# Designs tried in a protein design run: designed miniproteins, single chains, continued (4). Part 34

Each design is a single chain, and the fold is of that chain. pLDDT is the mean over its residues in the fold that is shown.

## One batch from the design tools (miniprotein)

Design m13224
Fold by ESMFold2-Fast:
Structure m13224 (fold): chain A 68 residues (1-68)
Amino acid sequence: REELARRIAEAAGVTLEQAQRGVDFVLKAKEEGRPVTVDEIARAAGVTPEQAARMLRVIAEELGDLEG
């Protein structure tokens, strides 16, 4: 989890805290079985929609590796 947040912070140009908020939001939504949008991530992490889109891409890449 910490390593994922660090990679997102670097790739999206956001702080580690913002990256962690984004990851937590996406993981909670996945546990609840609901989709997430770029706008929702931007609001939750306190970042721009462009940064949120980059964050979502990295999250999908890293978490997708665990789905087989």
Scores: mean pLDDT 76

Design m13225
Fold by ESMFold2-Fast:
Structure m13225 (fold): chain A 75 residues (1-75)
Amino acid sequence: SEEVARLVAEAIAAIRAGDFARALALADRLEELGAREAAAQLRVDVYLAQGRREEAIELALAAAREAGLEVPPLP
C-alpha cells in the first residue's frame, strides 16, 4: 500500500499547512481505496484542528465500532 502511505503523508502535510479541504479530499480518496481507518483518523485530525471536538469524538467512536473494537460506555 505505497499509494495509501503516500496519500496519508500528503494529508498530514495538508493539515499542517491549514489546507483542510485538501486533507478531507485525500481522506475521501483513502476511503475509496479501502483504507477506511486511515481516512477516519484524518477526518478526526481535521475536526480537532478546526476546534470541532464533539464531531471529532463522534467520528472516532463510529470508526472504532466499525473496526470491531468494543467501545465502553462513557461514565
Scores: mean pLDDT 81

Design m13227
Fold by ESMFold2-Fast:
Structure m13227 (fold): chain A 72 residues (1-72)
Amino acid sequence: MHKLTQEEIDAAAEAMRASGASDETVEKVRDEALRKNLSPVELGLLIKELAGSDAARAAMRAVWQVRAQKEA
């Protein structure tokens, strides 16, 4: 199964910031994603809990967009 790449994690982080999440929250999520090797779904759930559902939706959209570009 495809784990989150650095590119996907970076895209999610930028989407979170664009949605109004603080830099500290973004860095915490990036660290957790890398440390636990999270799936895209697990990343979205973590972001929802720490930064809210808007940030989670934006981040998941960014991850899936990066994945779609790599598979297309």
Scores: mean pLDDT 79

Design m13228
Fold by ESMFold2-Fast:
Structure m13228 (fold): chain A 60 residues (1-60)
Amino acid sequence: SPIDELAEELKKRGASDELVEEFRKVVQELNAKPEITLEDVDKLSEVYEKIAEEIRKKRA
């Protein structure tokens, strides 16, 4: 699935298994909802920022 492929790519780039799994769960929860709230967007953004920061630190 596209989510599984993205998860593997993030791990290759240096993201932790814990954050990648959290990201997958959030994306799956949002995909199952009929509508997305601002709280859902904030949650996804927070996990994404943590992953991006980990990757940046490992490549700096």
Scores: mean pLDDT 79

Design m13230
Fold by ESMFold2-Fast:
Structure m13230 (fold): chain A 55 residues (1-55)
Amino acid sequence: KLKEEIVKLMDEIVKLFREAREARKTDPAKAEELQKKVIELSKKYAELFNKLRES
């Protein structure tokens, strides 16, 4: 349920963060795009976490 979604989202954020760091060495433009995705997912994570706390 919600808890499982939060865990999956956390795993995805970690994966994208690693990909962004690796891409930074070869393709800075791609690294910037991945960094923006990390920020967007982090905002979604905060929203879901707040909903879980309210429940």
Scores: mean pLDDT 80

Design m13231
Fold by ESMFold2-Fast:
Structure m13231 (fold): chain A 80 residues (1-80)
Amino acid sequence: PLSPRELELEVELALAEMELAVLKLEASNPNADKEELIKRLEELIERLERLAEEAADFPELKRRAEEAIREARELLEELK
């Protein structure tokens, strides 16, 4: 069973991972507003970095957050 803190972080991370998946789908559209997508990705990366720091005592959550950060940064570079 997860601790209350671990469960809270897992929910926040799952929501962030879902947001990243949505941004990837929107970025696949050639008519997408790239400036808006870049801004949303930068905000998501900041949130994921905070979550990774807060998940320091939870190796699996930290790994997932770091993976999401890598994927978000790759997408951000493609949009620049």
Scores: mean pLDDT 86

Design m13232
Fold by ESMFold2-Fast:
Structure m13232 (fold): chain A 98 residues (1-98)
Amino acid sequence: AMAEAEAQRHLLKGRDALAEGNYEEAIEHFKRAAELTPDSLLGADAYVMLGIAYERLGKLDEAIEWYEKAASVYEKLGLTDYAERVRRIAERLREKKA
C-alpha cells in the first residue's frame, strides 16, 4: 500500500537519525511511520524504535509507554514471542526507575 511505502521511508530516515544521535528527528520520523500504519507489523516496529529513541534521551516513562504499545500490536498480530521480548524490555526499564 502507498501508506506502507511512506511509513517504510520514515522508518529508514528515523533509523539514520537515530544512528547519528539526532534523537528528536528520529522520534518525528518514527511517529510518522506509526501514524501511517498503527495496527501493522511496521507500526509495531516503529513503536519499538520510539521506545529506543526515548530510552536514549533518558525519557524512561515515555520509552515504557511505546514498548507497551508495540507489545500490544505484536500480540494482536499473533507474534507472541515479539510481544514477550518487548514487555521484558519495558519491565527492565521499570526496575531501573525503582
Scores: mean pLDDT 88

Design m13233
Fold by ESMFold2-Fast:
Structure m13233 (fold): chain A 88 residues (1-88)
Amino acid sequence: AVEELARLVREKTPEETLLEFAKRMGYEDEVKKILSLGLDEATLRLLVNFFGAVAAGTEADRFYQLLIDALRGAGKEEAAKIVEKIYA
């Protein structure tokens, strides 16, 4: 499971990897909405790490806190609210 997720991160684009994790968790539409708002590379990487951790059942709190701060700092409040609903 963890090895498969690590392979997806290495072989696919961040957006493709993120959508794959989102599909597995039932949040494909929410993630597509976040991506439509346009994210910088660092924020996109945090989003991939967050969903990867959630999908793997590992610690996600650290990535969650960094992701919410990055999204709000960039003025992407709608994206931050979507992530909060997914993780709550």
Scores: mean pLDDT 75

Design m13234
Fold by ESMFold2-Fast:
Structure m13234 (fold): chain A 94 residues (1-94)
Amino acid sequence: EAEKYYNKGLELLEEGKYEEAIEYFDKAIAIKPTAEAYLNLGLAYYLLKKYEEAIEYFEKAIALKPNSDAYLLLGLAYYELGKYEEAEKYFEKA
């Protein structure tokens, strides 16, 4: 069930349906939180230019499992917010 919601979220993300993707990732996380689900939830928020929300979910992904992609995306979100020192720190971890 969690995998079904997660996979639907990925399909919606690929189609550019970011708000609908968020709904399905939320359903997946409610059943079983995973680093991958938090990472893609954060990515959907990032693509909606909701950078503060994106940061929150990328940090949750990293807390479960450190990942170079999560560090890169976290750096990009901080950069978009004009927080260049934080961005550089995370880019170095990617």
Scores: mean pLDDT 89

Design m13235
Fold by ESMFold2-Fast:
Structure m13235 (fold): chain A 65 residues (1-65)
Amino acid sequence: DEYLKKGEEYANEGKFDEAIKYYEKAIEENPNNYKAWLKLGELYDAIGRTEEAKKYYEKAKEIKP
């Protein structure tokens, strides 16, 4: 997924707002993309928004089975 890849690139550059935007686009294109949900959770954790991160991790777990 190109959106997922772009999100990872922006996150690695510390451009977290842009990374979030691209991870959200990946989810919009494929809501069952559990990896995008996981990456969004990891990103929210990295910027200190732990409660939001937890919700995204829970979404990923719902999809993975």
Scores: mean pLDDT 81

Design m13236
Fold by ESMFold2-Fast:
Structure m13236 (fold): chain A 65 residues (1-65)
Amino acid sequence: ATKLSAADIIAVGAGVEAGGKVRVKEIGDELELYVEGGDKALELMEKAAREISEITGKKVRVYRV
């Protein structure tokens, strides 16, 4: 029910805090987050993905690049 723009803001914020870069893609009813960074960046993005999933009701996947 929540808009994609809100999810993008959350994901980008988490990526910046982690010292990495984040790309967000919408694939049908799913969101994919691509994280460039170390294990800390991946961990923080997985936490953000859980929050986004709770807010949007969509499946969110996190990938390290």
Scores: mean pLDDT 68

Design m13237
Fold by ESMFold2-Fast:
Structure m13237 (fold): chain A 72 residues (1-72)
Amino acid sequence: IEEELTRLAAELGIDTSGAAIAAELLAAGVSEEAVREALEYFKKALEARLAGNLEEAKEYLGKALEIIRKAL
């Protein structure tokens, strides 16, 4: 699942360093549940981007970031 998301991000030209950021968040003490929830929103954002719904993709990305921010 995580590898598939990273591959899709690379195909869309998104920096693959995102996987390293996720690992750093876990090391910083962010809960696995919060990271998983954020990753689910990232998947929805990628799906919306592939469908051409850029505004919807931005909304999902915003939700993912908010989850991480609140978990810190």
Scores: mean pLDDT 65

Design m13238
Fold by ESMFold2-Fast:
Structure m13238 (fold): chain A 119 residues (1-119)
Amino acid sequence: SPLEQLEAAAENLIAEIESRVDEAEKNKYSDEELLAEFESIKEQLDILLKRIEELAKSTDDPEVHERLLEIVERLEKKFEEAYKRFLSMIKDEKVKEKLKKLYEETLKKIEELKEFIKK
């Protein structure tokens, strides 16, 4: 089902994010490499959030909405964890500011999506 596909995609992205953050820490990525990794993670997450929004709009089923909300909350938590871990590794204040803007852009999309699903 579309819901099961989104649940699987979310689990895969959560695992990928964890792996990519661990790799960045182990290999001591540069600020530019850390920013590029976070931009890539953000892009994948934004695509998945759009897919979740489309399914939420396609149905009035409260059970589907509840499970989509759970997916969004799990993605939000992992994205916040990734943001904090990348931020702790970055040395340049301008790169930290760029990372923060990327984080805040997706966080706003998550908050808007959660409010839509709760209606």
Scores: mean pLDDT 91

Design m13239
Fold by ESMFold2-Fast:
Structure m13239 (fold): chain A 119 residues (1-119)
Amino acid sequence: SIPGQIAFLEEIVKKAEEKGLIKVEIEGDTVTIELNVDEKDLEAVKKGLKKLEKEGKIEVEIEGNTFKVTPKMSDAELGNPLGLMERVAEVLRSEGASEELAEAVGAAIALGAAAKYDE
C-alpha cells in the first residue's frame, strides 16, 4: 500500500461519515458499510457492488442498507488503492449513485483492500 493514498482515502471516508452519509467499520479485510441515503442511491450501490462481485473483485453480503464487503482483488490492484477507489466509484456512478456517495463507498472498499497488506 502507498501511505499517502491511504491517508487520502481515510479523509474521504471521514468526511462522508461526518456528513452522516455512511458509517464504516473495518475488521481485517472485511468492510461493513451502512448507508444513510435514499432508495435510488441505495439501489445504485447494490447494483454496482453486485457487478463487482460478478467480476470476482469482491464478495458482498447485503442486509437492508448495510453492505459487508470482502475485497478479492489481485496484488496489482491491492497495490493501487486510489485506482481501486476510482474503479468502484465508476461502477457505482454508472448505476446512478451520486458522485459523493460513489467516492465514499469506493474509498471504504479500497481501505479494506489495503488492510490485507502488512507492509
Scores: mean pLDDT 81

Design m13240
Fold by ESMFold2-Fast:
Structure m13240 (fold): chain A 80 residues (1-80)
Amino acid sequence: EREDLAIEAYLLAMAAHSLGYTDVANELLKAAQAIERGDYKTAAEHLRNAADLLRSTGDPDAQRLAEKAEELAKRVEEMA
């Protein structure tokens, strides 16, 4: 469901912000907003960008969020 996917993206954004990754949190917020509009292609692009940024940090907590963002991107791509 679109609402569930958007909520998941918002939760990831809050988690990224709590870890201090403000740029990543902003990308995840853009993904959530794109999901709410039904723009699944743009949402998947923002989710993949967020995952790449998280992986570049070398932080294990960021790595876990990157995996969640990639899983969400895959689910969003199946909606497009």
Scores: mean pLDDT 86

Design m13241
Fold by ESMFold2-Fast:
Structure m13241 (fold): chain A 69 residues (1-69)
Amino acid sequence: SLFDELSNELLQAVGNKDLERIKELLEKAKKELPERDFNRLVHFTIGMFRLNGDEESAEEVEKYAKSLE
């Protein structure tokens, strides 16, 4: 599914610390997925950065996701 594809790409982008790619993927998710699935991908991405000890990237993702509302 598109959700599974975007989830996998977001996980890879978090590992690479590729914030530009994450923003592209979240914008695509906002346009193409239901709100529930978009929110799930946002929370997943933020959570992965926090588990990695990367609070600055987690905060940037959170701010960007809010800008897509």
Scores: mean pLDDT 89

Design m13242
Fold by ESMFold2-Fast:
Structure m13242 (fold): chain A 106 residues (1-106)
Amino acid sequence: MKTPEEWRQELLDGARELIANPTPEAFAKFEERVKEIMEEALKNGYSPEEIVRLYVDVQNELARLEETATPEQQAALRRFVGVLSRYVAEYIEKLTGRGVPLPAAP
């Protein structure tokens, strides 16, 4: 079982790994991991607020990485955020019965 802090670290480590080696297999593995984390969060009763805060914290760190990233790395980061955003939105929808827009980076 993962704590929110372990989950945050795992997502950031996954982002760094994807930037270094952006393969279809790496993205598929990352997507599966996000699904597993969201399922664990549902089973353990994590609040929507805790998940949204985790998402915002990760997104802010990724924005800092994007400032020094190459165009290829920026494309990988945007794809990473897209996958994460999709599953976080699905999780919120399952908990609230209604999806809400996640804060988007400018």
Scores: mean pLDDT 71

Design m13243
Fold by ESMFold2-Fast:
Structure m13243 (fold): chain A 64 residues (1-64)
Amino acid sequence: MSEEEKRFELGLLYLKANKPKEALPILQEVADKVPLDVRNEIGARVDALTPEEIEKRIEELKKE
């Protein structure tokens, strides 16, 4: 997975965690750099996560 794809996923995870201040700068930087089909796939994965899984995934992506 590319750096841009990881950043896009992180931005969506922050939105789901009700952290728009963290999410919006990330999404503004990377949304146009990730193809629409890939954005839709990442969005579907994030939408399927529980709140606990969202927090875990944020921590995993931050530790890279």
Scores: mean pLDDT 80

Design m13245
Fold by ESMFold2-Fast:
Structure m13245 (fold): chain A 91 residues (1-91)
Amino acid sequence: STTVTLSPREEIVRRVADEVHAALLRARREAEALRAAGSLTDEDLARLYEELAELFERAARELERAGALEAAEEARRAAEELRRLAEELRA
């Protein structure tokens, strides 16, 4: 079939997943450009991780409001891990 119908919750989960995927691709391109230029520092990488953590925190809140509790919990754990990685880079 050419057309697929999603529930409102499934639509929100898919949109949030697409937003996260797009952000991850942007972050990878930014990190690669900085590496190629010889300018990637631990501080730059830490900032990218913090930016991604904030994105995952926003995603978690949106998923939680939509009732996608398991996806929201996974997003929150991803945000916590990214913040920990950023802290390690600054240690």
Scores: mean pLDDT 77

Design m13246
Fold by ESMFold2-Fast:
Structure m13246 (fold): chain A 65 residues (1-65)
Amino acid sequence: MSREELIERARELIERALSLGLSLGHAIQNAVLTLMREEGLSYDEALAVVAEALGISVEEARKLL
């Protein structure tokens, strides 16, 4: 999967989680864990993709966890 496809997948995961009533922190955690399972990304790689999908820094995403 390309980086752009990973970012779009992360966006879809976050939007779905938020629509189901999860907090932003839980939505980020769920997206990170899902990308690790489905795409074989490391935690740091998955967090970077999720941060980019949200338009925030990795440091900001980490603070929301």
Scores: mean pLDDT 86

Design m13247
Fold by ESMFold2-Fast:
Structure m13247 (fold): chain A 65 residues (1-65)
Amino acid sequence: GKIEIAEKITLLLMKYKLSEEERDELQKALEEALEKKDPNILIETLKKLGFPEEVIEEIKKILEE
């Protein structure tokens, strides 16, 4: 469900050293993406923050559950 998807993504992102501002931006994008059922909101935020394509693809797969 929504909670399991959010937790999986959060655990994946915890492997990266993020600033508080970057973490807040990602959290807002994740919540909005789940509410609107639009993964592009989160994907665009990940691209802006410079995440590698492999991580973006893994997150896309999680969001498609």
Scores: mean pLDDT 77

Design m13248
Fold by ESMFold2-Fast:
Structure m13248 (fold): chain A 80 residues (1-80)
Amino acid sequence: SPLEEELKRLEREGALAQTVLGILQAAYDFLKDVYEKTGNEQYKKDYEQTKKDIAETQSRLAELERRYEEVKGELEKAKA
């Protein structure tokens, strides 16, 4: 089923995006902690960039989740 294949694709892409989000969140926490301990402005720039990357990844996850629910709904209608 094309709908079942699309769900599997979205599940895979969502899992990858969640993994990336976890890495970015860990990097943000690490860089922010290092900046707070050292006062080195380069780490502030780095964690601010990571914060932007987190926001972009969260937006992508929201879009993937929205599409997943749409495709899941269409699959449920097709089974009814």
Scores: mean pLDDT 88

Design m13249
Fold by ESMFold2-Fast:
Formats: C-alpha cells, structure tokens, sequence
Structure m13249 (fold): chain A 79 residues (1-79)
C-alpha cells in the first residue's frame, strides 16, 4: 500500500538522522539509500503527491534540526 511506503520513508529519515548524530557514516549511507529507494517505489505505486511531499518536508525538518551532523555525513558520502 502506498501509504505504508510513505510511512517507511519517514522511519528511514529518522534512522538516517540518528545515524548521523552518532557519527555512523555507513548506517547513514544505508538509510539515505533506503529513503531514495522507497521514494521511487512509492511513486511507481501511485502514492499521492501530497503524502510524498509530507514525508519530504518531515525529512527536511529533521535534517535542519540536526544540520551539523547531517552536513558532516553528507561530506563523507560525497567523498
């Protein structure tokens, strides 16, 4: 169900932030890949754009609240 995929995206975003705060770059990479994969799967499943937007806004808010940790992990993911 498309709503279940959207909920999984939010959960993966939460795990990404937790991993970033812990400095676990490998866990953060896996959760970031999971968010991207679930997002594409939800789009293919026909999830309402509004629900996808809510999940994205939630993830952006979490990242903003943990910006320093997220930026540090992002630098290592690009390397």
Amino acid sequence: MAEELVERIKEAAERFVEAARAGDVEAARRENEEVLRLGEEAKRAGAPEELLREALEYAVRLVRENRAAAERVAEQLEA
Scores: mean pLDDT 79

Design m13250
Fold by ESMFold2-Fast:
Structure m13250 (fold): chain A 58 residues (1-58)
Amino acid sequence: MAAEREAFIDEIEAKYNIPKAVIEEWIKAGYSLEEIREIAEKTPAMAAAGRAAARALA
């Protein structure tokens, strides 16, 4: 189960350039993996915002 979730997160990160932390927050908010994939496809700007936030925290 955990390995499948990690593989999904890696796929979305690699394909859409969305930070793993952002994907984890979507899962925590109650989105399904299928819904997260659809969001990632439609909102490349969210990926940019997530990267900027992660850099600011670092």
Scores: mean pLDDT 70

Design m13251
Fold by ESMFold2-Fast:
Structure m13251 (fold): chain A 70 residues (1-70)
Amino acid sequence: SLEEKLEELDKELEELKKKIDELDAELRKELASPNPDPERIEKLRREIEELVRRIRELLEEKKKLLKEME
């Protein structure tokens, strides 16, 4: 059902947000270190950007589902 698809999207969005929060915490630790590793910083930023892009895709899917449920 559309309701089940919406629940699955919300669950995936919550998991992706948790992962971003985890990676952001790691990025903040690296930036706060006395000798920050630029390669690690770049990798963490890229991983966060990819997850943010995935969230935007899922939010567009959610928007379409909500419109169909109206």
Scores: mean pLDDT 86

Design m13252
Fold by ESMFold2-Fast:
Structure m13252 (fold): chain A 69 residues (1-69)
Amino acid sequence: GREEAIELAEEALRLAEELGDEEVVKTARGALQALKDGNLVALQYAVKEAEELGRPEVAELLRRALEAY
């Protein structure tokens, strides 16, 4: 559900911050906001962006968030 999706997106943000990658952090913050707004299309684009930025671990957490919503 929504709570589980938000928790996974918050984990993705923490991981992005730990990696020190500002672009991935921005993507993860955008994904968390998209989830709070119910914008699943924006969340799906955030998954693709994290993959393209070379951070499959962040992308996987965001994909799991999308599936949990």
Scores: mean pLDDT 86

Design m13253
Fold by ESMFold2-Fast:
Structure m13253 (fold): chain A 70 residues (1-70)
Amino acid sequence: MLEEAEVYLQKARELLKTNPEEANKFARKAMELLGVKLSDEDVKEHDGETLIRAVELVIRHQRAPPRVAA
């Protein structure tokens, strides 16, 4: 769920400073929790910071309501 994905995203951000490989793993898990499947090729082509940014965008998209006139 979104809340669990956010917890993994936070862990990925913290680990990016000390263990980038583990940060990448948690970012991937967050994406999987959001229903996004990443191939090994996708993970290889992007660093942990890029994956963390992608997770942030997916979370924002799923949380933000469509912009409509009230």
Scores: mean pLDDT 71

Design m13254
Fold by ESMFold2-Fast:
Structure m13254 (fold): chain A 61 residues (1-61)
Amino acid sequence: SAADRARMLAVLRALARREAEEAGLSPEQTEALLDLIDRGVAAGLSEEEVLRRLGEAFRQI
């Protein structure tokens, strides 16, 4: 549902912001991670797949 997607998006964005803050990432790097989440959710990816891609992207920074 739209409500479930909105909740998932909010949770994933909050997680990404927290991890970025803890790692001392720049605003530009943080925005890139948030954009990855936004695109993944918009493309219909599962929470598990978005988290996997987020983790991979974070490891490459």
Scores: mean pLDDT 84

Design m13255
Fold by ESMFold2-Fast:
Structure m13255 (fold): chain A 68 residues (1-68)
Amino acid sequence: MELAERQAEEARRAGDDALAEAIRRGRDAMERVIEEVSRATGISKQEALDLLRNMPPEDVAALIRSLQ
């Protein structure tokens, strides 16, 4: 989460506002996925975040698509 926000800020400073906004939207989507995984599995939000950090990007994308 903090890393994505820093990357968005750096992109904005480089004059890439579109990339900065895309990074922020991705962060918000990931935050929602973390909350849904935590709620569905009963694990903490921190444990859900750690699980997602260790998943391949394609698996994370599939999980996002599976959540309503």
Scores: mean pLDDT 67

Design m13256
Fold by ESMFold2-Fast:
Structure m13256 (fold): chain A 83 residues (1-83)
Amino acid sequence: MSIEEIKKKIEELKKEIEKLKEEIKKLEKELEELEKNLTKENVFKYVGTKIRLIGLEEEVKLLEERIEKLEKRLKELEEEKKK
């Protein structure tokens, strides 16, 4: 992989994380509204929303870890180019 290709991939992953963070923010707001008015009818929706939120937070973490690995590789390649 070229340095340019890695940089482009990092930018794409950062944009994906931004989209997921916006979705997380919407689900957090929905969760807060459900928590204030917990009924027998909506408790399953509350649990489902919480599970979805956890899943998205884990997905963001995996993407952030992938960016860290790519940034480390980019630094190693840039150091080789200076030699």
Scores: mean pLDDT 81

Design m13257
Fold by ESMFold2-Fast:
Structure m13257 (fold): chain A 60 residues (1-60)
Amino acid sequence: SIEELIQELTKYSNSGNKELILEEAGATLKVLLARLNGASEEEIKKILEESLKKAKEIEK
């Protein structure tokens, strides 16, 4: 769900890792801009999934 994806991304804000913090911040901004433009729940979910995928790659 969107809520679960947000919770997973939000954990990175407390990671102490600059790159992960920036990815979470970027995802938050993208979601906010998408909502302002009337994006669907599926579009928002895609933004969050793509950001989470990038964050997981950074963790390597």
Scores: mean pLDDT 80

Design m13258
Fold by ESMFold2-Fast:
Structure m13258 (fold): chain A 73 residues (1-73)
Amino acid sequence: MEEAERLLREAEELIREGNRAFEEGKYEEAKRLFEEAMRKAVEAERLGDFELRLRASVALLAAAANLTAIEAS
C-alpha cells in the first residue's frame, strides 16, 4: 500500500505541475508531466486497493484529458 499511495501522490503532483505549465503556455513541458503522471497512475491502480484504484483512475483520466487538449492545440 505505501508504494501505491506514493505513486498516486506523485501522479497527483505531476498533474498539478502539468496544469501550471499548460497555463503558462509551456505545452511540451506540460505534455511530459501529464505522460509521467499517467504512467505513475497506472502503476498505482495495479497495486492499490479499491479506493486507491478509483483515485488512480480519476488521476489517469485527468492526465489523459489534459494531454489530449495539448495535442489538439
Scores: mean pLDDT 79

Design m13259
Fold by ESMFold2-Fast:
Structure m13259 (fold): chain A 61 residues (1-61)
Amino acid sequence: KVKEAAKKIAEGDSYLTKGERYLEEAKRNPEKADELTRKAQEYIDKGKKLIDEGNKLLAEA
């Protein structure tokens, strides 16, 4: 469980970083802003959920 928890937390951090990058791209590309912002939100939401899942697994270990 601990190993799986660590993997989920690391994966979540990676998703948050990707979401941040899409947010920056949205600022620079007004034509694609809506599309990039939606992708950013999806990545951020996934990242948060993965971190929460990882922390829950860690608590159960």
Scores: mean pLDDT 81

Design m13260
Fold by ESMFold2-Fast:
Structure m13260 (fold): chain A 61 residues (1-61)
Amino acid sequence: ADEHVAAGREALAKGDLQTARGHYLRALSVDPNHPEALRGLAEVYEAEGKTAQAADLRARA
């Protein structure tokens, strides 16, 4: 899980939202309640303009 979170953070820092989303979703497939993966996916959704979905993910983290 942590390795996918790290890869997601790196992709997000590069502005690669599609790759970041994929990595965070893989982390969540291993641990659905992984706090950092939920927060990372929320950042991706916020960057995509999905602010309500991002807020829901942050509340779950």
Scores: mean pLDDT 79

